# Ledger of designs, part 18: designed miniproteins, single chains, continued (2)

Each design is a single chain, and the fold is of that chain. pLDDT is the mean over its residues in the fold that is shown.

## One batch from the design tools (miniprotein)

Design m4593
Fold by ESMFold2-Fast:
Structure m4593 (fold): chain A 75 residues (1-75)
Amino acid sequence: MSPEEIVEEAIKRLEEDPNDTLAYGELARVVEETDDEKIHKKILDYLKERVAKDPNNSVARWYLLLVEQIIKEKK
């Protein structure tokens, strides 16, 4: 599967179950495996939206911080 396809499937899973830790893990893995800034932005924007809609979702907040850290370390 392309990175874009993995991201779309992970987002679809998270729309059904916002606590799907495996789907968050797939988003983080894609960020680690690709340097495509458009994919990084799509993942960050999605995770920021999830946290904004449900600030008490600790899983979404943790993966947002993890993804931000991975992107920072690639710069």
Scores: mean pLDDT 84

Design m4594
Fold by ESMFold2-Fast:
Structure m4594 (fold): chain A 85 residues (1-85)
Amino acid sequence: SLISQAMELLNQFIETGDVDLAIKAIELFGEYAIKDKNQGSLYMFDSTVNELISYMRQQNTPQEDIDRLEQVKNEQLEKIKEALK
């Protein structure tokens, strides 16, 4: 499952602090939402990534890394919205 793979990558990110793992997890969540083509999946994607960004801020993650993650979030949101048309 794409969700199971994304959750595994997020757990690895929490353990290692490797932001590239968090980015990969968001890409997999986005791919799931695109294939699901459901408004609920769009909402869950947005909510989940916002919670991840909040966690990164609490961990004092550099703003540059948070900006990278927000860019990937926005790119995935546009693809999900396009899939809902």
Scores: mean pLDDT 87

Design m4595
Fold by ESMFold2-Fast:
Structure m4595 (fold): chain A 65 residues (1-65)
Amino acid sequence: SAKDKFLEALREQLRAEGFPDEVIERILELAKKYFEAMDKGDLQKAIEYLREIDELVREARAAKA
């Protein structure tokens, strides 16, 4: 599916940037929840998951990979 292709591409990008596997899996789990929230029309939850992803990405980039 398009979602599966997106998640795999995201995994490869984060891995290429040197993100730890633990952080990559957390980000992918949040991305899956984002898609589920969007499918349900739960925009508040979708925005919450995007904010959590943004914070994890910022923290991981600030830390040594």
Scores: mean pLDDT 85

Design m4596
Fold by ESMFold2-Fast:
Structure m4596 (fold): chain A 68 residues (1-68)
Amino acid sequence: MKLTPEQLQQEVDASVKLISYSVGAVSARLQGDKASEQQYREQAYLAASEALKAAGDDDGAEKNRKLA
């Protein structure tokens, strides 16, 4: 389905958050910080849910929200 310019901007913003939290999770893992890794993984799933919702994938968004 074609995204509107506003929906595309929302998807980009959510994707930036997803990348940021994913990098944080990798950094925490390399440092052996399991608590921070878990927090960043939860935030990454929430950001993925927001990106999928902006793209019109409500089922994918709900699935990712449940994994957070």
Scores: mean pLDDT 76

Design m4597
Fold by ESMFold2-Fast:
Structure m4597 (fold): chain A 82 residues (1-82)
Amino acid sequence: MTDEELAEKIEELKRALAEAGYEITGIEISADGRLRIEVRNKETGEERVFEAVDPFSALESLIGIFKAVLGPTYGGAFPARP
């Protein structure tokens, strides 16, 4: 995985989180490839932490989860298939 691919996925995640009312408070990538992302809900102040062993596939899964699970919070909007 390249830094560009990782950065692109992080930006997509940031956008999805911002639309859901969350902000990224921390990102950590360990030497063994573990990814840790800390987020905070802007309205409730709730903090959540996501961890995974494969940064790229983890980011893909997180983006999908946020778009799917937080979709009702967007007023019923669902991601259209390409």
Scores: mean pLDDT 65

Design m4598
Fold by ESMFold2-Fast:
Structure m4598 (fold): chain A 74 residues (1-74)
Amino acid sequence: MMAEEAVKAGVEKLEEAGDKELAEELRKQGKVLLDYIRLAEGARYGKMLSEEFAEETEAKTKKALEEIKKKKEE
């Protein structure tokens, strides 16, 4: 999954979970990192950076969603 798609999916899931502040933070952090990846997109390492960032974003989003779910159930 591309880094842009991972950030978009993460933001949507966090907004659905009701944590709009965390969703906005992911948008801001994601924008900075995506801008950096776009600067590298003309070089072959840009694809590798995009893949690594997508995996890290997915893992962080999953943890955040689990914490939000726990907070809502308590």
Scores: mean pLDDT 72

Design m4599
Fold by ESMFold2-Fast:
Structure m4599 (fold): chain A 80 residues (1-80)
Amino acid sequence: MEDELIRDATEGLVVMFRELGVSQSWVDTVQELGRRRDIEGLRRLGEELTRRKAEAVAEADRRGLDPAEEVRLMRERIER
């Protein structure tokens, strides 16, 4: 069960990072957390990234930005 949660969390974050075009260092960080089976580290990272993503989506919607600019804002906020 924990192994499945760690795998799913790690894979989900890696896919999100690659889709957003964030730096390889973020992908490496997530993969290292997964390799160490740090479920709490993955949870905290996932929560923070979800918050930053939601803020970028809200800002893009408020400003009437297109989907490509929304993705750019998500990337910028995640890499901050």
Scores: mean pLDDT 75

Design m4600
Fold by ESMFold2-Fast:
Structure m4600 (fold): chain A 86 residues (1-86)
Amino acid sequence: DEAWRRAVQEFSQLLQEDPVKATRAARRALRRVSDVSDPAVSDELRRASDGSMVAGIRALGRVARDPRWRDTALRSLEQSLREERE
């Protein structure tokens, strides 16, 4: 999906420019999805984010393949990235 690839590309750019802001954006995106998803998805996202932010974003990408969560995952990542860019 083009929109998802674009959001991940923006995250990768931010990670290269400012890893602290990228980590903050990733944590907020993962939390937003965890707060509204089912317990199994929420648990997967939390465990992945505890490993690394890259693993967290990759787990978010897997969740985004589910049509039920795709829009939520995409919008959560886009909003979190926008908040760091201001």
Scores: mean pLDDT 78

Design m4601
Fold by ESMFold2-Fast:
Structure m4601 (fold): chain A 95 residues (1-95)
Amino acid sequence: EKERKFEELYEKYREEVQKLADEAFKLFKQSIELAKQGKYDEALKLAQKAIQLFKELGLEFVVTEDGVTKEQLQAGLERALEDIPRRKALEEVEK
């Protein structure tokens, strides 16, 4: 009984997290493209927007002088897509 409710909530949150991840990754790719063109200020603004979306996913990133790396974002997104929907579904079922 609780299992069915968990699966329903997990699927709902998984879809929400996937949509946020897709948007964040799109902004990050655009940021890299702008940086390659020497437009560092514009690239940083897009990277910061992507980081805000990742915060909604519960991800933490350390921004260095060169910004956020693709590897850090990709690894974080992969884990968030699995863990965050599961956690949200569990919390809601246990209320």
Scores: mean pLDDT 68

Design m4602
Fold by ESMFold2-Fast:
Structure m4602 (fold): chain A 94 residues (1-94)
Amino acid sequence: DNDKKFREMFDRFIEQVRRVTPPDLVPYIDRQIQQGKDLADQQIKARENKDYLTSSRYSRQMHQIMLDIQLKLHEHWGVGQSFLDSIRKQKKFI
């Protein structure tokens, strides 16, 4: 089940993010994580109801949250504009 594997990957991503999040970004990151967890719960319900199109949409929304978290953390770490633009481009094509 690709959706289940994606949720497991998302959970591992969240664990890693929590270990590296600067104190000033904690409120933002916690909101993003909570939105992602809510989407994961909704995706499980959509799958139980055999609504595969809605389930797929939730995976895309969760992927957008992962990219938003990465963008915010890398902006804070002062990475180059080219790398930030790469993340923004990924968001556009999900």
Scores: mean pLDDT 84

Design m4603
Fold by ESMFold2-Fast:
Parts: structure tokens; sequence; C-alpha cells
Structure m4603 (fold): chain A 73 residues (1-73)
């Protein structure tokens, strides 16, 4: 369980970084695809009972959405 949770968090962090970089360059499709990936990882963390990591990932996803909204305006 612990090793799987760590891998999911690492994968979500990479998707977060990729999404922010995409939003910064105006690539909203790549940003949206990475947000979807983060959302799927959050659901997997919830299924594994790691509520704290799931909440952390939710905040990261909201951060990306805010960045996309700011750049799209």
Amino acid sequence: MEEKIKKLVEEANKAYEDALAAAERGDFQTAADNIKKIHKIRLELEKLGDKESAEYIQKKMDEVRAAVAARAA
C-alpha cells in the first residue's frame, strides 16, 4: 500500500508540473489532459484510504485550474 501511494503521489506531482507548464505556454489542451490525470490519481488515493494525499492532490488540481482560468482571460 505505502509504495503504491508514493508512486501515485509522484505521478500526480509530475502531472501537476506538466499542467502548469502547459497553462503558462497557453497549451490548454495539455493542461486539461493533465488535470484529468490528476483527478484519476486522486480517486485512486481515495480508494486506498489515503484521504490526506487525496486532499493535497485536490488542492494541486484547483491550483492548475486557477492558472488556466487566469491565462485564458
Scores: mean pLDDT 80

Design m4604
Fold by ESMFold2-Fast:
Structure m4604 (fold): chain A 81 residues (1-81)
Amino acid sequence: SAVLDELVRLIVEILELAGEAEEALRNGDYETARRKLEEIERLLRKMEEIIKENPEVPESYKEFVEGAKEWLRRAREKLEE
């Protein structure tokens, strides 16, 4: 499915960006971390739109989005510490 292929691509990109954001946070590079977290948020919004338009998408993709949003919230809190 072209829809599922696109969602998998977005998941891979989000996970790669999350790793880069965590490395930036660990190194005190807060500007790079903020940019990576903003990119993740944009990709998550795109995933939510695709899922909304495609009701046949498995529930596991919705669960990924919810988990990633919670991770993003916690990562942003670390920028304020």
Scores: mean pLDDT 88

Design m4605
Fold by ESMFold2-Fast:
Structure m4605 (fold): chain A 71 residues (1-71)
Amino acid sequence: MSETQGRVHAALSQMPVKTAMAAAMAARGYSQKEIAEALGVSQATVSRYLREFARRAGLSLKEVQDALAAP
C-alpha cells in the first residue's frame, strides 16, 4: 500500500459520494459528459465535483486529472 493511495482513499471516504464517484470515473479516463450521464448531473456539476476534489487533495484540477489517469 502506497502512502499516496492511502491519503486519496481517506479523502474520498470523507467526501460526498457523487464527488468521489466523479473523481474515480475521471481516473478511469471517462469524459465529463460520460460522468455527467452516469451521475445524472450536468457537465458543469461534474466540473465542480472535480474542482472540489482537487481543492481537498491540495492539487490543481489538471494535476488531479493527470495523477488519477497517469501510471
Scores: mean pLDDT 67

Design m4606
Fold by ESMFold2-Fast:
Structure m4606 (fold): chain A 75 residues (1-75)
Amino acid sequence: SLKKLSKEEFEELLERTVEFLRELAKKENWSKEEAIEAARAWTEYAVRLAEQNGDKEQAELARKLGEELIKEIEE
């Protein structure tokens, strides 16, 4: 996208995306492997987006949210 997000907009987007993926996994009855792969793909995308924006803090936030999501799926 050509428009850069503010820090607050980016953080809200990350949180809503994580919640969307959780709900989608429940609704579609994804296997653990499928849900983990989706979480990894989202994490890689979010980290790259933050890094392209030059926001190291947002990149680390994206990694942390992705790790927490994967941990929840594995447990």
Scores: mean pLDDT 74

Design m4607
Fold by ESMFold2-Fast:
Structure m4607 (fold): chain A 94 residues (1-94)
Amino acid sequence: MKAKSIPKLIDFKAVRDFYLSIGAPKQAVKALLGLVEYALEHGTSDDAPTILEGLNTIDKLLKKYPKATEDLKPAFDQLKKKFQEKFPDFYAKN
């Protein structure tokens, strides 16, 4: 069974690296939050690992650039809650 992955264009690490290359960690987090929200709305259980990778990428950016991204932490916490509610078994197993 081949998983129907979210579009290959959702490369969270490429988006992160682009915005970091221009000194914009807050824009990196904003862009990644939007991509994760889209993936949560349109994704299935087969997409859960990709969505979790997106959330982990945001978490690392929030920890590395806390002063630039502190106002975005509530949005990230809401997306984590939505992920846990949509894929509770996946989160509990990892």
Scores: mean pLDDT 75

Design m4608
Fold by ESMFold2-Fast:
Structure m4608 (fold): chain A 88 residues (1-88)
Amino acid sequence: AAELRAAHAEAVAIIRETAAAHPAAVEEWVERHAEEFAEIAKLPLLEALRREGELTTELVREVADEATAERLREAIERAVEAAAALLA
C-alpha cells in the first residue's frame, strides 16, 4: 500500500511540475490527444492505467524533456505494479 502511494505521489508531482512550467503546451497536447484518452477510458482498469501512463509519459517527453519523461515512466511503472498486486 505504501509503495503505491509513494509511486503515485511521485508521478503526480512530475505531472504537476510539467503542467505548472508549460501550462499552454500541456493543454494543447491533451486537446490533440483527447480521442486517445477517451479510448483508454473504455479499457479494463489495469490496461487503462498502463495506457494512460504511456500517454502521459509521451506528453512529458514532448512538452518537457526525455529525462523528466523517464522519471515519470519509472514512477508510473512502480505504481501500476503496486496496483496490480493489490487487485490480485
Scores: mean pLDDT 83

Design m4609
Fold by ESMFold2-Fast:
Structure m4609 (fold): chain A 80 residues (1-80)
Amino acid sequence: MEVKITLPDGKVITFELPEKISKEELLEIVDKLKEEVDEKFHPLIDDIKKNLKESLPDEISEEEAALILKKIEDAIHESV
């Protein structure tokens, strides 16, 4: 599944998700998203990542992973 995240600066990041994704794989995708955003959003991404580490099961669906990534997109947009 392809997921597109639009950043506040208009940059679009595309992630290709497998049908099942591990917690570690999702956290790696979040780290890649962190590398693409302005440093001012890094504390927000780090906080989200910490919460995901504590709340996520070891494996999730691509639909759940896509929803999580879209919620991160929304949180970034709300912080500007």
Scores: mean pLDDT 82

Design m4610
Fold by ESMFold2-Fast:
Structure m4610 (fold): chain A 81 residues (1-81)
Amino acid sequence: AKSELESAIGLLEKAIEYYKEGNTEMALLLYMAASGIFYVLEKAGKITPEQAKEFDEILKQPFSVETLNKLIELAKKILKE
């Protein structure tokens, strides 16, 4: 779980870099890859139902730098628990 969450943070940070460069296609691809990590951890029971709920609520938001930062903050919060 810890190494997977750290990998998700790295992917999301790279997604923000690509987004700022105007490479929205690569940013979206990395966002989807990081979201896949959260989904696998949710299905494996490696995160709590409350954490899974927070993740699902962020995913309902439009793709943006704000949404990417919210996922990074959620991953960092989970790593502290």
Scores: mean pLDDT 82

Design m4611
Fold by ESMFold2-Fast:
Structure m4611 (fold): chain A 77 residues (1-77)
Amino acid sequence: KEYEKNIEEAYEIAKKVAGEEAAELIKKGAEYLAKGDKKKGEELLKKGAELVGKKGGGEAAATAVGYALAAASEYLK
């Protein structure tokens, strides 16, 4: 499934860079976006991305968020 693959990539990148707390924020953000709660999903993704960016820089944050957004997009099919 595209959702599981993309969210797993986002989670693993965030976890390796900034730990489980950041990974859970990215995962929950994608899940809320997939459910149509854009405000909550965006806020959670932003918090997770800030943690990833603080530890691994903007490229790592952009990659994790990119996979999370791809997961949310596929889940809405």
Scores: mean pLDDT 78

Design m4612
Fold by ESMFold2-Fast:
Structure m4612 (fold): chain A 94 residues (1-94)
Amino acid sequence: NAMEKAKKLIDEADELLTKASQAFERGNLEEAKSYLKEALDKGIEAAKLLNDQGTINAFKQLKEMLDSDDPFELEVALALASILLTITKKYLEK
């Protein structure tokens, strides 16, 4: 079932996002960026299973923000990824 696979990917992305936030709080920006990239890739895969082009594009735009060396851009990307994953998870629960 595509919905069950998408839910598992979003749960894995949420765990990776938690690890990214923890790394960011420790000042390990490269580790935070690495975990966030993995979380966004899982979000893109889940959105593809749901055939949701808008959500695919949103995750891809967040991933492009990670090409910046600006810690502020990383903090914004973490916050936006958290919001997008939360919304996607709520959709998958209903």
Scores: mean pLDDT 86

Design m4613
Fold by ESMFold2-Fast:
Structure m4613 (fold): chain A 92 residues (1-92)
Amino acid sequence: DKLLEVLQEVAENAEKELADNPELAKRLKEAAKRLAEAIKNKDEEAIEEALEELREVIKEIALFLGESEEEAEAGAEATVGALRKALENPPP
């Protein structure tokens, strides 16, 4: 439940937080919405595909904000890994 709320907030705030890059804001918004929909449908394959899309968008955002490619990739993998773990062990 809290994960879906966070994804909705990310989608709603993407354009505000990434005003200097509207294309990245749109991609983040779409990726977050796609993941939220896959979670609601309990579609494991769709969830994994949406997580991979979100990973790529997070990496591109980190690069846009001045992170190195290595740091951006590590940060995106860590974020997606945490999301996978939350999906496997949702808080009650």
Scores: mean pLDDT 77

Design m4614
Fold by ESMFold2-Fast:
Structure m4614 (fold): chain A 110 residues (1-110)
Amino acid sequence: MMVLELTDDGVVTVEDTAAGRRETRRLRVGETLHLGEVEVDGRRLSVALAMEEVDGVPRLGLGLAIDGGPADAEELARRGARIAALNENVPLGMAGVVATGEEVEAARAA
């Protein structure tokens, strides 16, 4: 899924590139739009856009979740997991966390 447009008030236009379909929706505080999943160290990591309230203002953020929830996502980050755009040619595209067994081992050795 590719994000084509974002506004500060949470209007999101997305394209399912496999289906050739576009959808525009408004995210509310507490809602998420699932962008995709990647496999990191044998675990599935979900990537989503989430509308959150920051200083009383609705803000669009990038949400990460894995099988065990937010705490496990923090553990992957502590193990040297990298957040990277899966599609480098779009300003906001699919994002993923990439960690190899080698990167995890290097983080433990540091």
Scores: mean pLDDT 53

Design m4615
Fold by ESMFold2-Fast:
Structure m4615 (fold): chain A 86 residues (1-86)
Amino acid sequence: SPFTERLRELLERIRELIAAGELEEAERLLREAGALVREKLDSLGIEPRSVEELLADPRLSPEERELLRELFELAREVERRREELE
């Protein structure tokens, strides 16, 4: 699907940026990925109360749930690494 293809592309680029220490650019792509995810969830009528609820939602495919898990892990890593620099 266009959603899984684009999200996978963004996650791959975010990983490369984190590895290179380019945290500001990684944050910009995380915001883009977040917007893409919000659009997908809106299209499905999903309003999760937590990340855990979202990652268990059967309206998302196993592949989509795995990509979302990776997105949240990368977002947490960027946030942690930014805090270490400040």
Scores: mean pLDDT 84

Design m4616
Fold by ESMFold2-Fast:
Structure m4616 (fold): chain A 96 residues (1-96)
Amino acid sequence: SAAVAAALAALRAALAAGDAAAAYEAAKAVVEAAKTEEELYEAALAALDLAEASPDPEAAIAALKGVIDAVLEKSTDPARAFAIVFRAIGIILELE
């Protein structure tokens, strides 16, 4: 959706700036912009990919934590939520 696309653009900007606090909030906003469970998982995966590609590990880790927190709060599908959280934790461990 346009809302998810706008939120992803804001996340890219926060990651490029190396702003961990902004990256966390922008990553949460990406998940919160989704209107369906399917869109939520596609948006979360896109946010994880942006964080993984970021050259700033602190901003990347903050964004990954933002995705985890928002998915756990918003998702109604425990299996999909677990899959996203598991991938995010794996990326965090590689960055630390």
Scores: mean pLDDT 85

Design m4617
Fold by ESMFold2-Fast:
Structure m4617 (fold): chain A 85 residues (1-85)
Amino acid sequence: SAEEEKKKSLESVREELKKLGVSEEDIEEFIEMLEKGTHYKDLIDFLEKLGLDSLQQFKIQLAYTYGGNEEALEREKERLEKMYS
């Protein structure tokens, strides 16, 4: 269902932020911003304040977009890594 896909996407975002060393408090604030439909600029400003670079920010965007499908998310991550290798 759409609700299950949304939960998986939010969980994928949490996992990517955890891998980047972001605190649980900052992760939950970002998840709340996503759930509220916060403007794209404010989402990016938040990630920049966390010290994330453009590649790391893009990985978070991929986790949100494809996190409802684990296979699609892993495929897109591999493509990104190959482009920057």
Scores: mean pLDDT 78

Design m4618
Fold by ESMFold2-Fast:
Structure m4618 (fold): chain A 95 residues (1-95)
Amino acid sequence: MFRPTPEVLAKVKELEETLKRLEEENTEDAETAETGLYLVDALLDGYKLSQRELAELLGLPQSTLSNLRRYIENKDYEKAAELAKKVQEAVKKLL
């Protein structure tokens, strides 16, 4: 087995991250999660609310909004999509 150099290991990790991103771009969960986060950010900016104020308005724990962002950052789109759906349902109840 060839002993990989630090440069080769860094390139392999970059390639793995790129392939994972491309695979995730084709999943409904990734699209649902990203749409949910976009909605949260749009509401925060549009109404000039803090994350706490938005959570209170939606009737959700503040942890739901923070965990949605964290799960997307960690590429845990399945869990992020579940939280995104909760945000979407809460927004529907306000209308």
Scores: mean pLDDT 72

Design m4619
Fold by ESMFold2-Fast:
Structure m4619 (fold): chain A 109 residues (1-109)
Amino acid sequence: STPLTLTKVREGSGGDPETTPVIASVDATADGDTLTVTVTLEKEGDVPLLVSVTLQQDGREVGSASTTTRSKTVTFTFTGLTPGTEYEISVLVSNGESLHVVVYRLTLP
């Protein structure tokens, strides 16, 4: 699989800054029509956190996945994507009261 360069295009947070979960990094790898996205948080969750990834192409949602976890690292796999296409990845982490969102652009090789 091929590591991809992610270009950050937006970032935002809401809620109490002392308790807001924080996305430390987002990494992606591609293999044909498959994209694997790894989200790393700054800290493990003291409470279960919602981690959600949404894929958009030309402003339309083409895929989404989410999980509730206390883990510092979460991996999502998307299949059936189109090589040579630019996608926007929105990553959201929430503890139910506060959230952190980071949006990236990538091109599937």
Scores: mean pLDDT 85

Design m4620
Fold by ESMFold2-Fast:
Structure m4620 (fold): chain A 87 residues (1-87)
Amino acid sequence: SSALQRLKEKWDEMVKLMEEKGKSHLLGRMASRFAASVLRSIGAILDGKPELIADSRKELVKAVEEATGDKKLAKDLGDAAEEFILS
């Protein structure tokens, strides 16, 4: 899907930036934080509490911004993840 393609593009951009900054050792932690955010969003949908998706997205955006120093990339990745989950 186009949503999955966009998510992959933003994820790959984050990975490249983290590698360029010498932070490859944190990629496993970032993958775990991403997985936790996705699972919380799916749980929110199943529990009929879609308002909690915004909180999960906000936490993911903060984590990417802290790891990369790139606010635009963090927002773009968060937006792509939410679009993928809701598609």
Scores: mean pLDDT 82

Design m4621
Fold by ESMFold2-Fast:
Structure m4621 (fold): chain A 65 residues (1-65)
Amino acid sequence: MKLSREEVKELVSEIAEKFPEEITVEQADKLVELLQNKEEISKEELLEIFKDNPKIKAYLEEKLK
């Protein structure tokens, strides 16, 4: 599955609302880099960014089925 930049931005906003302060500076930097360098972001790339946060990872896996 591939997501547009806008879909990724909406998902990140939803994660920030549901899991306040759970997104680390490192994860935020990786998200910015992906959004700047790619027109489409894969589900696998998003899951890799959040691999160390099981709560966000589980949420994304359920949302992106």
Scores: mean pLDDT 78

Design m4622
Fold by ESMFold2-Fast:
Parts: sequence; C-alpha cells; structure tokens
Structure m4622 (fold): chain A 85 residues (1-85)
Amino acid sequence: SVDDSQRLLRQQRDKFRRNPSRKTRLGLGRGHFNLGMSHMKSGNFQQGIRHFNQSIRLFESLGDFRSSMDTSSNQLKISIDIVYK
C-alpha cells in the first residue's frame, strides 16, 4: 500500500541520515521505486512518476544497477503510455 511504502521510505531516509553510505543510498532508491509503484497502482500517476524519477537518479548515481535501471525504464515507459495515451 501507499502507507506501507511511505513508512518504509521514511525508515530508509532515517538510516541514510544516521549513516550516509552506498548501502543506505541504495535503500533510498529502492524505497522511492516501491512508493512509485504503489502510487501507480493507486492511480496517483504524477506522484508515481516523480518517485520513479528519483529512484532512477539514485541508481544512476550508484552505477551498480544497470539491469535494474533498464527494468525501471521499461516500467516507466509503460506508465507514461498509460498516462499520456
């Protein structure tokens, strides 16, 4: 749910603030991706897209998630097609 995904993102953000590291930055990226998916499923498309963009940006900054970024890009394309078509 959106509420569950927001709670998890808050936890990941708190972990990052306490210990700014590659691992906690990765957690933020995953949190934004999960919250983006929850918003898309709930019909909150603009909020979903914003969280997907933040997730992609975080994964790109880490350089380790080429396959995950490709998967996220495909999901974003499908989401854009639903919203704009």
Scores: mean pLDDT 74

Design m4623
Fold by ESMFold2-Fast:
Structure m4623 (fold): chain A 68 residues (1-68)
Amino acid sequence: DAELEELVWQAVAEVYREDPEKGSQIVEKFMTDSSLRQELLDKARELRAQGLSDEEILAALVEELKRI
């Protein structure tokens, strides 16, 4: 789903904007481990199914990425 993929990358960009070191680590993990990217896509899909808005999903993904 291109829309959910965009939300995941927007969350990565937001983390990079606030914490470039953490953002760089996340980008490296995405490039080396496709399972992490898939887990975030699955989470975004689940949140959308629960009726969350794109803004709420983005905020949740940002929090999840900061925990990595």
Scores: mean pLDDT 80

Design m4624
Fold by ESMFold2-Fast:
Structure m4624 (fold): chain A 79 residues (1-79)
Amino acid sequence: MNYLKVKIKNLTDEDKEKIAGLFGVPPQLIPDDGTLELADEGEDAPGRIFVGPGVDTKKVAEIIKKLFGIDIEILEERV
């Protein structure tokens, strides 16, 4: 199971729309505090995004950081 818990710093409504659009989820699933879980199993829920089976969650976080210019801190990682 690839799992990553991250903290997105100074999250804006525009950032929520960009992240939600990348995953095809409603922006309401991205918490205002910026604490977000990424997982390669399970389903989308508030504060949790299913990134797809076998997807590298750390690589996904790095793509978001580079593509959208968002500051992301890793809080927890499981492989």
Scores: mean pLDDT 82

Design m4625
Fold by ESMFold2-Fast:
Structure m4625 (fold): chain A 72 residues (1-72)
Amino acid sequence: DEEEKRKKQLERVYEEAMKGLEDIKEKRGLSDEQVEKIKKEIEEIYKEALEEGVDPVELGDRIALKVVEIYE
C-alpha cells in the first residue's frame, strides 16, 4: 500500500526533523521560545502533509524552509 508507505516515510521525516532541532538549538543558541515555535510549526506542517497527500521530500523541504525563516 503506497499510502501506508507514504505515511511511514512522513513520520520518519518528522522524527528526524525534531531530533535535528535539538542539535540546531545547541549550535545556534536558540531560545526556548524559538524552539517551541519551531516545534509547533513542524507539527502543523506534518499534520497538513498527512491530510494533503504530500510526499516525504516535499515535507522535508517545507520543514527546512520554516526552520530557516524562524531563526534567520
Scores: mean pLDDT 80

Design m4626
Fold by ESMFold2-Fast:
Structure m4626 (fold): chain A 91 residues (1-91)
Amino acid sequence: MKVTFSVKGDTQPTVTAEVTDASYDSVVMEATAKSSGQKILAAARRTSGTVTITFPEPEPIDKVKLYGWEHKERPRKAGLLAEEKVEVTIK
């Protein structure tokens, strides 16, 4: 899986993950806020290729994790959780 992370702003931090690997039908991005430790999740299907999280309040981001799921149409294999962790430090 190939993932590119980008982070913008400090007043309303925006984290974007772009997924270019065809192996995953759905992706979930988890961003962790540095001051509160709060986790914010955003999910997208393969068709978008991009997942964005925006914090509603001014708060530095500590780390970002991306999780991938492969949803198979067969009822017994509705999903396979795959985890890829990429940590981004913001100043």
Scores: mean pLDDT 58

